# Ledger of designs, part 74: designed miniproteins, single chains, continued (5)

Each design is a single chain, and the fold is of that chain. pLDDT is the mean over its residues in the fold that is shown.

## One batch from the design tools (miniprotein)

Design m18566
Fold by ESMFold2-Fast:
Structure m18566 (fold): chain A 81 residues (1-81)
Amino acid sequence: MLKKREEAYEKASEGLLKKLREEGVEQEVIEQVEELLKKREVGGLVKLLAEIYGYEYDGEELDEIAEELNEAMKKVLEKAA
């Protein structure tokens, strides 16, 4: 059951990295995103993505993204119980 959580995270991580490559983001920045994904530093990842897309660090917008990620994780955990 914990394996489904890992699979969901891996799939989301691969999708994000693929999207960044397709959008022409610099390889060095993509490697930084990959490192944050491996460390599971969701807060750092969200802030880096905001910087990549030219957004100001808006706490409300970052909280909304974090909540969406939390909802996805909660759904995976409920299926594990």
Scores: mean pLDDT 65

Design m18567
Fold by ESMFold2-Fast:
Structure m18567 (fold): chain A 83 residues (1-83)
Amino acid sequence: VKIVEVPLDASPDQAVQAAAQAASLGEPVRLTVRLPTREQAEALKSEVERIADIYGMEVRTRLEGNTLTVEIISAAKREELAA
């Protein structure tokens, strides 16, 4: 299990990119991002879920105040795409 913590100084875009890259390796990754507002954290949660769907990844998101935790569980289902 690889745990990636993103400090407040890192952009949300960089956090999402790191999570997507790690998911492509098929390893579970936890990413924690603290944002200035809860609304921005909710927006990032939606964005991560959308990106995960595009890449065929399974993610779990948890929102606590201004902190978004993203857990990437599995890689894309290549066999279902061929059906």
Scores: mean pLDDT 64

Design m18568
Fold by ESMFold2-Fast:
Structure m18568 (fold): chain A 71 residues (1-71)
Amino acid sequence: EGLKKIQELLKKADEAKEKGDEKTEKELLKEIVRESQALADKLDKDPSFDNQIKSAMLRMIASVAKLAIER
């Protein structure tokens, strides 16, 4: 569910970047941050090893997106 939405947002952000649409890229990156963090918080409710890895990866995606927004 949430992972597919994040993948679609990442694809749209890459497309905006290729077109030089910085405004749309930043808006999509902000959405990626929000969606990734929300999904990570949900996964943290059941701390299986698989969910811990997925949560860590999602938080890394959010961190990278935040850095891209600040540039």
Scores: mean pLDDT 82

Design m18569
Fold by ESMFold2-Fast:
Structure m18569 (fold): chain A 60 residues (1-60)
Amino acid sequence: MDQQIQQYEQDAIDFLDQAADDGVISREEADRLKEQVRQFAAQSDSVDGVRQGVRDWVDG
């Protein structure tokens, strides 16, 4: 498994949990995004794929 993709997956999940705890986004929204991060990380063969997915969710 690509350790760098796993690292970004973990960082994204941690960031979403922190944002929800801080009230920036709802916990339900964070849970949805976390599930999508896990799916995209599992399907992606590159770090850029995961980053693009997260960026798209934040922007739209």
Scores: mean pLDDT 70

Design m18570
Fold by ESMFold2-Fast:
Structure m18570 (fold): chain A 65 residues (1-65)
Amino acid sequence: MKITEEDRKAVLEALTARYPDQAARIERLVDREFKIAEKDEDLKNLTPEELVAYLDQLLETFGQP
């Protein structure tokens, strides 16, 4: 499945609801990961829910110095 703009919006809404104080950082992360996912065959097969889980893990990893 190709990740659509609607999928990106759904992921953004889910993550910003969870981390509202990090909206700008979440937008940058989502844009970057969606571009990677479009080129990566494994990532482009993820559902929006799976992408939210993946990006949550990345935010936890990259959220701390």
Scores: mean pLDDT 67

Design m18571
Fold by ESMFold2-Fast:
Structure m18571 (fold): chain A 60 residues (1-60)
Amino acid sequence: ADERSRKANEILDEAEARVQAGADPETVIEEASKRLVDEAGVDPETARAMAEMAVRRAQA
């Protein structure tokens, strides 16, 4: 089991929940992207894309 993959999923789930609770989408994308890089070892470009997709899914 890859601990980094679990951490990435946790960060994305938290991002979706925050947007659903009324947090600013741009702020959530920026914070989630930084956490994915720092805590899950994701490259910055992929981290931003993942965060944007999660936030977009929460807004649907």
Scores: mean pLDDT 82

Design m18572
Fold by ESMFold2-Fast:
Structure m18572 (fold): chain A 57 residues (1-57)
Amino acid sequence: SAAREARRQEQLQYHQDLVAKAQAGDAKAKAQLDLNRDIADKLRAIGDEFQAKLEAE
């Protein structure tokens, strides 16, 4: 949907701005990127465990 695409573009722009700030030496931006990555890694692990259980049936 158009709403989903608009949200995806906003998230992409936000991430690009955050990366640019971190590269410029903004410690707060770097900490936010590190946190976002940690959360994403944890969510991926949970998803992988759930998929493994579904495939075991």
Scores: mean pLDDT 79

Design m18573
Fold by ESMFold2-Fast:
Structure m18573 (fold): chain A 61 residues (1-61)
Amino acid sequence: MEMSEEELEALKKGEEALRKLIGEKGSAVTDEEIRAALEEAGVPEKYHDAMIAATRALLSR
């Protein structure tokens, strides 16, 4: 696959990693843990802030 497809796969892995992290820690998850999970999944940096914000919005209610 080209970079665009690899980017989409990394985004899917990032979502899976966040789902697992939320399942383990719930609202106790930190922005640093979210960012680390995204980095390990290979999610491009440009998506990190948006995914952190979305995750915080869901968890903070």
Scores: mean pLDDT 75

Design m18574
Fold by ESMFold2-Fast:
Structure m18574 (fold): chain A 100 residues (1-100)
Amino acid sequence: SREEIEKLLEEAENLLLQAYLLIAETESPDAVAAFRAALNEIGRLLREAERAYEAGDTEKAREHLERAIALLQELAARFPQIAPLLERAVELLQKVIELV
């Protein structure tokens, strides 16, 4: 349902915020800037996925979600200390794909 999708997206976004706060405390300024840029792109993709879903374009919604998952997996490989948070976000986005 739409409410389940919105809840899963909010939980994923909260995990990404937690990951950002940890990276901001522990990593170099250049690494923090790179992480923030990736999070901004992921956030854009999640908003576009939600918009596509609302428009009834399930294929486009799925495409944006799959791209967001790929970026999260790249970040998890790059930042092992927050990989569990990003892996949990991936699980939530995979559940969204099942509902779209």
Scores: mean pLDDT 88

Design m18575
Fold by ESMFold2-Fast:
Parts: C-alpha cells; structure tokens; sequence
Structure m18575 (fold): chain A 68 residues (1-68)
C-alpha cells in the first residue's frame, strides 16, 4: 500500500497531541490499541519517520478515536 502523505502525518500528529492533552491518552495506550510499537507513535509525533504506511496511520487514527 502507499505511504502516508506529509499532510496525513501532520493531521495525525495534531489529533494525537489533542487526545494526549485533553483526554490524557499515553503513547503506550495508543500504540497498544493500534498494534504498533511506542517508537512508531513517537516517530510520527516528532516527524522523525520518513516513511509511514497509510494503513499504519489509519490504524493509529482508529485507535485514538476508539480511546477518546
């Protein structure tokens, strides 16, 4: 599948930052619910990851929405 766009990664980082700030979600909780490593979530939030599959972004978004 395709890699996520920079816009999709930015939108996800903003969503995660809001959920962590307002709902008290942790990187660990998001990672466990999405089935990814905590390092993957941190890498997306800090823009350290150059390539992230769109499917991974979709899984993380769904996890945040389910936990919020």
Amino acid sequence: GPDATKEELTELAELASRAMGYDGLTVRQIAEAAGVSPGTVIGILTFARKRVPRSTVERIRAAIEALS
Scores: mean pLDDT 82

Design m18576
Fold by ESMFold2-Fast:
Structure m18576 (fold): chain A 119 residues (1-119)
Amino acid sequence: ALPPGLKIKVKLKVTITDDGVVHLSAGEGEGTDADGRKYKVELSPATGYLTQDADGKWVFNAGVTAKITADDGSTVEVDVPIRIEYDPETKKIKKITFLPIEDADVRVEVEVEYEQEIK
C-alpha cells in the first residue's frame, strides 16, 4: 500500500520531434510521506505519438510505472497515467500532468521538473 500523505518530486527529460514522436526518458525522483520518511522514485520510459484530443489539443497520453523504494529496501510499484500537452506553434510543452492513481486509498501529490529537447 502507498504511504499516507506521499509527496513525490520527479525529473523528466522529454524529446518531441517535428514528426510528432514523443520520447519520455526514465524518470528519477524522491518522495516524502506524512511522517517525513524518504523514498526513492523511479519512473519507466515511454515512447509514442502526439494525437489530437476531442478539444483539438495535441497531447501525449501514456501509462508509466512508478517504483517507490523505502530506506528499508521495501518497494511498491504503481501505474501512473501521464498526460503531456504540446503547442505545435511554439514547439513547446504546455503542461505535464500526472492523473490520479487508480485504486489508491490515498492521493499522491506529484511535482514535475522537466527538460525539453528541441529537435
Scores: mean pLDDT 77

Design m18577
Fold by ESMFold2-Fast:
Formats: sequence, structure tokens, C-alpha cells
Structure m18577 (fold): chain A 92 residues (1-92)
Amino acid sequence: SMELLEKIVEKILELYDELLADESLSEEQKLEIEIAEGMIRIAYGVSKLINDPEFGLKQMLKILKKVLELDLPEEHKEKIKEIIEEIEKELN
């Protein structure tokens, strides 16, 4: 469960690196992604500290759903949705 959270965090951070490298994104969209990345790192750190991977997964889900509200290229939205589905499947 903690190992799964780590894998999901790694996937999210890799996706955010791709988003930040996308020249089509506005400066405002990139700032929102950087804020989301900070939130992901904090939530993961807290989850490790309290040894609660379910808390971490729930926080990741909330952050990803917020990022999905951004007007992102469809390719990036699809990858975000895939990670959301993976998290939701694990929590059920």
C-alpha cells in the first residue's frame, strides 16, 4: 500500500514534468501545476510520517481532480484520468 502510493506519486511527478515542459501551456497554468506538485510532495511526506498510505491516496485524488479542471491538452488530461482511475480502484 505504501509502495503503491510511492509508484503513484512517481507517475504524477513524471506527468507534471511533462506538463511543465509543454510550451503550449500558459504561465498561469504552469504555476497551478507547480503548486499542485508542491501539494503532492507535502501529502506524500505526511502520509509517510503518519504511516497512512490511504490518506496519501485520497489527497492525491483530490489534487489530481483539481488539476483536471485546468484547460490542458487532451493527451495530458487522459493521463491524469488514468491515474485517477488507478487510485479510485485501489480505494474501493
Scores: mean pLDDT 87

Design m18578
Fold by ESMFold2-Fast:
Structure m18578 (fold): chain A 93 residues (1-93)
Amino acid sequence: LKELEEAARNGDVETIMRILESLKDDPEKLKKAVDIVLRQGEELLKQGNLEKARRVLDAVLRFGLENGRVDVVRAVLPGLVRLGMEEIRRGLS
C-alpha cells in the first residue's frame, strides 16, 4: 500500500486505478486501500492543492462507479462535497 499512498500524494490517477483494480476481489485490502487514497485526498485539500485533491477523489469515485461499488462511492462523496465547496469559495467552479 506504500506505492498507493505515494501515487495518491502525487495525484497519479493511473497508478491509483491500477492498484484499486488489483485489489477489487479482496474486500479488506480494497477497503484499506480506499481509506488510504481518501486520507491523502483530504490532506491535499487541507494543503490547498485542490487540483490534486480533485484528481485523487475523482479516481476513487470513478473506480466505485465502474465496479458497481456503492460502498466506495458513499465513502468518497463527503470529500468530494468538501472539495466542491472549497473550489466554489476560491472561484474555481
Scores: mean pLDDT 85

Design m18579
Fold by ESMFold2-Fast:
Structure m18579 (fold): chain A 73 residues (1-73)
Amino acid sequence: GRLSHEERQALFDELLATMPADVSREDLLRAMKLAAVLLGQGKSREEVVAELLRRFPKFSREQAEAIVDLVEL
């Protein structure tokens, strides 16, 4: 990928800091794993964002989109 492992970890930590206080690191990792699986199944970016919002209703659309962006890096 274009980004180093360290740069990707920094982006993950920045994204986690924008999450609601009751969203754990494990919740964000589960959301990223779900996004990766759905993208691997040929789901569109919009379908993946919609499924993330359905499974993780505490996420905003902007946060769900940022998760997909991070997974695609």
Scores: mean pLDDT 79

Design m18580
Fold by ESMFold2-Fast:
Structure m18580 (fold): chain A 63 residues (1-63)
Amino acid sequence: MKEILEEVKKESSPTEQKIIDLLLKNPSATSEELAKALGISKKTAAKHLKKIQEKIAEILEKL
C-alpha cells in the first residue's frame, strides 16, 4: 500500500499529495479529519479521496 500511494502521489495535484501524505501517516483517516488537517471542506476532501482511490484501483487492476 505505501509504495502504491507513493506512485499515485507522483501523478497527483498538490492537494491530493497532501492527502496521500496524511493517509501514509494514518490510513484510517476520514474525509472530515483530512478536511480539518488541510483547511479544506469535507466535500472537497471526499472528492480528492475518491480520485485517489480510483487511481489506486487502476494500479491494482494492472497487477
Scores: mean pLDDT 76

Design m18581
Fold by ESMFold2-Fast:
Structure m18581 (fold): chain A 94 residues (1-94)
Amino acid sequence: SLLERALELIDKLEAAAEAGDLASATMLGLGVGFLIAEMSEEDAEKAAERIRSLKSEEAKELIKAGIRIAAKLFESGGDEELAAKARKVLEKVE
């Protein structure tokens, strides 16, 4: 269900970015980053595939920014494992 939620947030982020709602898109991207960090490796790979398939470069960059912020927040909270998992997905979508 974490994968399904992340895919829904990605779809909403793409729509928000297309509408020029950068504030909502930024918050949705952060949400994607948090969910990705807590997924199984298999589900995280499926999320990464969806992100790579996005036609909007702006949506991809907003998701990457959200993942970077989520990783930093996990790191500052002392959760190095979740930070590492988020960064691993970030490498797969670059």
Scores: mean pLDDT 88

Design m18582
Fold by ESMFold2-Fast:
Structure m18582 (fold): chain A 98 residues (1-98)
Amino acid sequence: MEKKIEELRKKMLEEFEKELKKLEEAYKKNPSSFTEEEKLLLELSSKYYKEGKVEEALYTALALQRIAVEGKPITEEVLKEAIEEARKEVEAGLRKAA
């Protein structure tokens, strides 16, 4: 099981890296088309990615998307909770797919 989960995780992170790069290119071409929430998502996810924390970058992006959809305020507590939920959801998805 672990080997299959690791392969799926690697593939997921590689796809996330591609999407993050596309968002960075889109932002460079037209920054004014981005909402403040989208800018924050890109800023925080890119920060973690540049620090080599690719999983944290993914969980942060998923957390901010969820907060935006639910219309919740972006506080430190709400963000931490949403990041933990994103982590649990990803781990459960990987186990189900493996």
Scores: mean pLDDT 80

Design m18583
Fold by ESMFold2-Fast:
Structure m18583 (fold): chain A 66 residues (1-66)
Amino acid sequence: MSPTFQDLYDIALTDGIDAAKKKGDDLAKQAEDTARSLGLPDDVVQASKDDIMNDTKKAIKKAKES
């Protein structure tokens, strides 16, 4: 699993689904800000954000199934 998925899954199990979602949103924003600060193209910025959002959704889904 990616580090992001694992961290969010652990947060969902220990702190709850809402905490995991908030952390995922914060990480997505941080990734967007970092990619923009590096001068990466908008497509790459969006892909980085989408990867974190997808990991967040997968982590929440798995936590609900656990």
Scores: mean pLDDT 81

Design m18584
Fold by ESMFold2-Fast:
Structure m18584 (fold): chain A 76 residues (1-76)
Amino acid sequence: MEELEKELEELGEKLLADPNNPETWRRMSELLRELSKSSEFRETLLLSAEAFELKAEGDPTWEEKLLEAIREKAEK
């Protein structure tokens, strides 16, 4: 888990340097799916992973999926 968190942090730095790089968004999605397996916020992490995957594909619905993740966490 700690290693996955560090990789996610490193990917965040890559996004700051190049926010339009789809490979970085896709990798973040993969890490969030792995983190979801051991997290009490599983549903929130999975929705966030879906949002980042859609962002990597250029799908405009990615923002809606991200808002679903935020809402789910706020309600539960």
Scores: mean pLDDT 75

Design m18585
Fold by ESMFold2-Fast:
Structure m18585 (fold): chain A 84 residues (1-84)
Amino acid sequence: SAFQQQLAEHNATLSEDQVLAALDTVQDLVRQYEAARLVPKAVGDQIIEQLNAVKKQLQAGQISAAQAQEKGQQLFDQFLDSLY
């Protein structure tokens, strides 16, 4: 999907708003999969907490949009690896 391409496309320059929207979409997917019992709750909760930390770091100017995209991709990969 376009969302997955935004996280995976390291060659694209993304705005802060675009990266935040992509991170929010990943959090929503993790929550939906937890509710459906397709991922362990403890793992899903940890990924959601880490995504919140990345969003806060980006909004505070502690990391760039590119760094936030990279961290978001790593968390999404961890999520996929955690699926039953």
Scores: mean pLDDT 81

Design m18586
Fold by ESMFold2-Fast:
Formats: sequence, structure tokens, C-alpha cells
Structure m18586 (fold): chain A 67 residues (1-67)
Amino acid sequence: DPLDAVSDNPFVKELLRALLGEEPKSPAVKFAIELLEQGKITLPQVFEIAEKYDDEEEFIEALKKLL
């Protein structure tokens, strides 16, 4: 996977693919993209959180704290 050179975190890889036009599959990444589209969070905020969490529920809760 070419994104292994950027991160080993599955959410970071999925976020990068979603930003390149692929449909997100995980609920956490779908939620992150929804918040980005609504202008409620920024790309740097999403990536900072995604790097810290490999658990879906923890990632979602961290995103909610930004609201």
C-alpha cells in the first residue's frame, strides 16, 4: 500500500483516499468528511486526531469535542 509511507494508521489512510475522491467506508471517516463538508472542522484538526486514535469510537468522540 503506497500510503504506508505516509502513515500506518488506517483512519489516516482512509481520510487521504476519501479526499482523493474514494468513498469512505468506516463510520468514523464518514463522520469526519461530513463535518469537513459542513465547515465545522478543518483538515489539520481531522488529521491531528486521526493520528492519535486507531479505535473508531475514540476517533468519533475526539471529533465531537471539536464541536
Scores: mean pLDDT 78

Design m18587
Fold by ESMFold2-Fast:
Structure m18587 (fold): chain A 72 residues (1-72)
Amino acid sequence: MMNGKDMLGLAYMSGYGIGVEIGSDNGLSQEQIEQVGRAGGRAARDAILAGQSYSEALEVARKAAEEKVKEL
C-alpha cells in the first residue's frame, strides 16, 4: 500500500504536470506556466487531504489550473 505521504507527493506532482501542460497549451511564459503548475499541484494535494479520490483530485487540479490561466 502507498503510505499517505507518498500519495500526497504523487497527487501534487500529477496536478503540477497537468497545470504545466495547460499553461504551455495557452502559450504562457515559463514563469506563468510554473504558477499554473503550482496551482494544479496544490489543488490535487488538498483534494486528497480532504478525502477525495485520486481521479477526483486530478479533475480538481485541472479546474484550478484553468482558473489560474484566466487570472494571467
Scores: mean pLDDT 83

Design m18588
Fold by ESMFold2-Fast:
Structure m18588 (fold): chain A 64 residues (1-64)
Amino acid sequence: SSDLEALQQAGQLVGQFVDQVRQSGYDPEKVEQLLSELLGQLRTVLPQEQADQLVSHLRSVLSS
């Protein structure tokens, strides 16, 4: 598989997630919902471990 294409698709999903988080005004309840949705989407394009790590990093950043 093309790892580059998977990374590009993951990047687009993260970009969409960031836009949705900004539109929500960083509502913690909505952010957690969007993180759960993003995790499911990322697991379709990335290995589970990479998807889990990426979402964990995003959650950490947004909780700071």
Scores: mean pLDDT 83

Design m18589
Fold by ESMFold2-Fast:
Structure m18589 (fold): chain A 88 residues (1-88)
Amino acid sequence: SEAEREALRARAEEQGLAVLEVTEDDSIEEIEEKVKELVKAGKEFFLILEDKSKSLEIQELVSEIVIEERKDEEALEERKKALEEEKK
């Protein structure tokens, strides 16, 4: 319900987490963009789903995007470290 989503938002805020809300109107591309934005901001987030019957599918999608974005950030940090070692 809407009241349940509001309670979940309040809980996330208390824990210092960002909130990612996914509705039935969100496309896969929109979900990907929201997740990428949160990962790039370095924020841990709480996932709120309008349709709980798709919770596993959406969670798997979000996990894959987070892994890909973090892998790209780690690769960039590794390249920066290699360049620093070359300058020594």
Scores: mean pLDDT 70

Design m18590
Fold by ESMFold2-Fast:
Formats: sequence, structure tokens, C-alpha cells
Structure m18590 (fold): chain A 64 residues (1-64)
Amino acid sequence: GLDRVVELGRRVGARIREEAERLGVPVSELSEERLQAIIDEAREEYKDRFSDEDFDRVRQLVLS
């Protein structure tokens, strides 16, 4: 449900912010390719906790 998408979005968002901080750039300057790579890493780590639909919804929100 929406609660799972919100939880996953927070986890993916935290990783995106950590990567931006590591690179010394704003989140808005991260490439779509790099954002997708972070989502793919989260998909592998959390594959047993979240559905493909949850990941697809978070991907749409992140890459909008």
C-alpha cells in the first residue's frame, strides 16, 4: 500500500542524499542514470521487503 511506498521512498531518498553529500553536489545535479543505479541497489537490498510495484512507484517519483 501507500505506507510501503512512503517507507521505501524515505530509504531511497536517504541514499540519494548521502550520495549527493559524498559528491558535494545538490540532489538536483545527480544524473537520472545515477538515481536509477541507487534505486537498483535498493531493489536488490530490499527485494524481500517491497514489491516490484512499490519500486516502480518510487522510481516514478524520483525520476519525475
Scores: mean pLDDT 82

Design m18591
Fold by ESMFold2-Fast:
Structure m18591 (fold): chain A 87 residues (1-87)
Amino acid sequence: NADAVVSRADATAQAAEALIKKGEEDPENAVEYYQKAIDFAKKGMELAKKAAEQASPEDRQKLNTAIKKLEDVMKKAEDALEKALAS
């Protein structure tokens, strides 16, 4: 069910964003939070991409939007991780 996958992807993006914020608030544990955010976004994208392969054109558009959100969150977490490791 594409709608269920989209809802899960949105929840995963929110959880990953919350982890990024926790990393920003807690520099000593930032690396762990950012790595967890990347992992959440990666797993969410894998599930959404698999669902998109079997989806109708309308559902595929919704899934592609969810994938894009997860890609953006993952990039934000990767950029934050790089900066934290450089410190």
Scores: mean pLDDT 86

Design m18592
Fold by ESMFold2-Fast:
Structure m18592 (fold): chain A 82 residues (1-82)
Amino acid sequence: SEEVEKLKKEVIDRYNKLRDKLMAEYQAAKEAGDQEKVEETRKKILELDRKFFELWQKIEENPTVETYKEALKELDEFEKKL
């Protein structure tokens, strides 16, 4: 459906936007020599990648509007904790 295709793009776009933000923070911390922030940002990138992989597996098993909306909600909650 058109709604499923739109939500698929939105999930991928939100993941990429969050990852790009964290990667920029990681690179800035490296350039500043802030080893604590480098480690914390690296951990957040790994946590985001793991969460996205788990959400995407659920979507592959049941590609519904509800599953995509759940994935968006989980990514929104992740962003709030950044």
Scores: mean pLDDT 88

Design m18593
Fold by ESMFold2-Fast:
Structure m18593 (fold): chain A 88 residues (1-88)
Amino acid sequence: DAALEKAIAAAKETVPKLVQEYKEGKISLSEAGREVGLKAAQVFVEALTGEKMDPEEALKWLKENHPEALDKIVKAVQEALQEALAKL
């Protein structure tokens, strides 16, 4: 699915910056994961519908309408965060 691929790509692109902020003590790992997830949800909804939603609204919409896609995004985000942390 092109929308899912774009969302996962956006998540992976965002991970290095957030992992760096975590290493610097600016954010928690939980906050990093949340920010990546919000970005991925927004990209997914925009790619699928053509509408730009607020990140929280996009996450809620995705959870209600495409829970299977949300699960795949969450897994990809967790894997990307673990991979980036292992390389620090």
Scores: mean pLDDT 79

Design m18594
Fold by ESMFold2-Fast:
Structure m18594 (fold): chain A 70 residues (1-70)
Amino acid sequence: SLGEEIKSKASEEEKKKIDDAMKKMQESLQQLKDNPDASIEEISRLIGRTLRAIGDAWEVLLEVKKKLES
């Protein structure tokens, strides 16, 4: 059925979006870990970037959850 193929592809695309968002979050966290000698100002900037990446990942997850529960 064409409908089943479309649902399968949509699920795969949604998974890819979640994976990409999670990867960005992990990369931001890794930057914090890899810069232990950074200044307080630079650490504050990295924390800000990490929080933003977490927020972006959370928004993607919430959007997917809403569509699945609708």
Scores: mean pLDDT 68

Design m18595
Fold by ESMFold2-Fast:
Structure m18595 (fold): chain A 71 residues (1-71)
Amino acid sequence: KEEELKKKAEELRQLAKMAQDAADSGDQFLKTNSDLSQEEKDGARQQIQRFQDAAAEYEKKAKELEEEYKK
């Protein structure tokens, strides 16, 4: 079932990439729109943090699966 683990690791890396891209996009938006209200800034920061946390978790799980099928 090495192929199955490899497939799952690839999916997790894609999910991590998507979450990181969303976080980067939100951070860039926040930096280029300095005239946003405090509520809008706080909301954007919370969403960026959630995407960063999700990306890190998906990357960790992908690495664990990669280590498992490499041996």
Scores: mean pLDDT 81

Design m18596
Fold by ESMFold2-Fast:
Structure m18596 (fold): chain A 58 residues (1-58)
Amino acid sequence: SLEELVERVIEENRDASPRQIVMETARRVRDIPGATDGELQEAVRLAQELVRRRLQLE
């Protein structure tokens, strides 16, 4: 799922900036055969939401 992909990016990039996590998420979605623009937008939105929540709790 897109959520699992985003969570994997975060786990593998623990020391990365929010921007780097979003960029890596977009890159991985683009590498999925048959991925749509809608799926790319949703994955980026999920990554932004998860990093935003982390920043608000710090």
Scores: mean pLDDT 78

Design m18597
Fold by ESMFold2-Fast:
Structure m18597 (fold): chain A 83 residues (1-83)
Amino acid sequence: SSMLEEIEQKLLEDESFIEKLKKALESLDHKPIIERLEEAGWRKLSEEELREFIRNASKEELISLIRMLGEELLEKLYKLLEK
């Protein structure tokens, strides 16, 4: 989606954006994210484990996470990033 492409581009081009993206991800309800990742073949994370993953994630790991969110969660994330 265009939202995904825009987020990926900003993450690669703007060092300050990584922190903004991490804060936005931490602000989302983590349970739907955990369920989506489990459906995608990840082991079931606790909310704290997901939070720790997000805090420590590289740009590549954040991109992989965002690609798995699906359209509904991606739209919520995008709205937070627009502020």
Scores: mean pLDDT 81

Design m18598
Fold by ESMFold2-Fast:
Structure m18598 (fold): chain A 78 residues (1-78)
Amino acid sequence: SDRALEILRRLLEALGYSAEEIDAELASYEPEEIRENAERGVEQVIGSVEKALENMEELDEEQREKVRRIAKALEEIR
C-alpha cells in the first residue's frame, strides 16, 4: 500500500538518507515492486528494531543511536 511506502521512506530518513537519495534509490525499482516490497521491508525493520531493543547492551554506541532513531520514527508513524 502507499502507506507502507510512506513508512519505509520515514525509516530511511531516520537512518540518515536524504529525500533525494531515497528518491534516487526508489527510482531504480518499478513502482509496483516498491509497493509490494515496502510492506515486507517495514515488517523486517520492525522485527529487527524490536530484537535490537531487547539486546541494546550487545550493540555499540553508533548502532544504539541508529536503533533509537528508527524506533522513534516507528512510534511517530504507527
Scores: mean pLDDT 69

Design m18599
Fold by ESMFold2-Fast:
Structure m18599 (fold): chain A 74 residues (1-74)
Amino acid sequence: MVKSSIYGSFYLLGIAAKNTKAIEEGINGILNDDNVIKSLSQKEVDFLVKILESHGLKDLADELRKKYKELNPG
């Protein structure tokens, strides 16, 4: 279980006000770690997706939803 899911939320929140590229880099880090994705709650995934969509990163939002569902089936 990843104890840093809150870090992901704070990382995106703290950087979201600055630029889209920083958000993209943060999400790519999450997407490359299956253990991080497995540790996310549905609420955290929905929150991250909303941030990605608000910055035009729909492809990353879709990839996050897909990986989360694949790693947490049911």
Scores: mean pLDDT 70

Design m18600
Fold by ESMFold2-Fast:
Structure m18600 (fold): chain A 75 residues (1-75)
Amino acid sequence: SLEEVKERADKLLETIDKITEMLEKARQTVSKEEFDKLLEKARETLYALADQLPDPEVREAFKAMIDEKFEELKK
């Protein structure tokens, strides 16, 4: 149903924000090499969640958002 799709999308947004916050905190305590590994693992996890959404345009929009946030974290 559309309601279920909306709930999944909303949950993914919350998860992206939560993971981004955790990564921002981690970058202060771990080495750059360890941080890069955490970014890769988080990207894989978030991409897998985005791939569960039925609309290809919505999936690509979420992946673009994830990539943008993660590029900011690399600075």
Scores: mean pLDDT 83

Design m18601
Fold by ESMFold2-Fast:
Structure m18601 (fold): chain A 90 residues (1-90)
Amino acid sequence: VLPTEEQREDVERIARANNEATKRAMEELEKAGASVESITAMAIRSVGAMVDAILRLSRGELSAEEAIELVLEEVERIAREIIEETKARK
């Protein structure tokens, strides 16, 4: 069954939040001197966080607002981890 308009809007909101957070995180990683490999890992992990949030939303475990918060928190956590690893290697 095709998703409803409301479900599409919720997914779009989650995707927009993830894209914005990921863009900011990647800029911060570049400023910290993270490698291309680390920045690529960030992008892959942020997509994983978005997929997890959407799946939990689809299961009725989270509201759209809670899913957005989960994505923002997870992207920040991943970015912080990579930045700390990058600084530790310098």
Scores: mean pLDDT 80

Design m18602
Fold by ESMFold2-Fast:
Structure m18602 (fold): chain A 68 residues (1-68)
Amino acid sequence: LTPLEKKILKVLSERIGEKGLSAAELAKLTGASVGAVRKALRNLEKKGLVESSVGKDGTTLYSPAKPP
């Protein structure tokens, strides 16, 4: 994992039980650009480490993949 991917996973794990975070929110929290965060999120989702969902307003939200 890249340093940004590890930081994203840490931030998402600290938000356990919430609806998830958008790429823009993750960019603000990590200090990275939205483009860099989106690339990292695609890689993490491909690896099965994060899940995406669509919020009520159509915003894509990301959360850590957790076993039930």
Scores: mean pLDDT 76

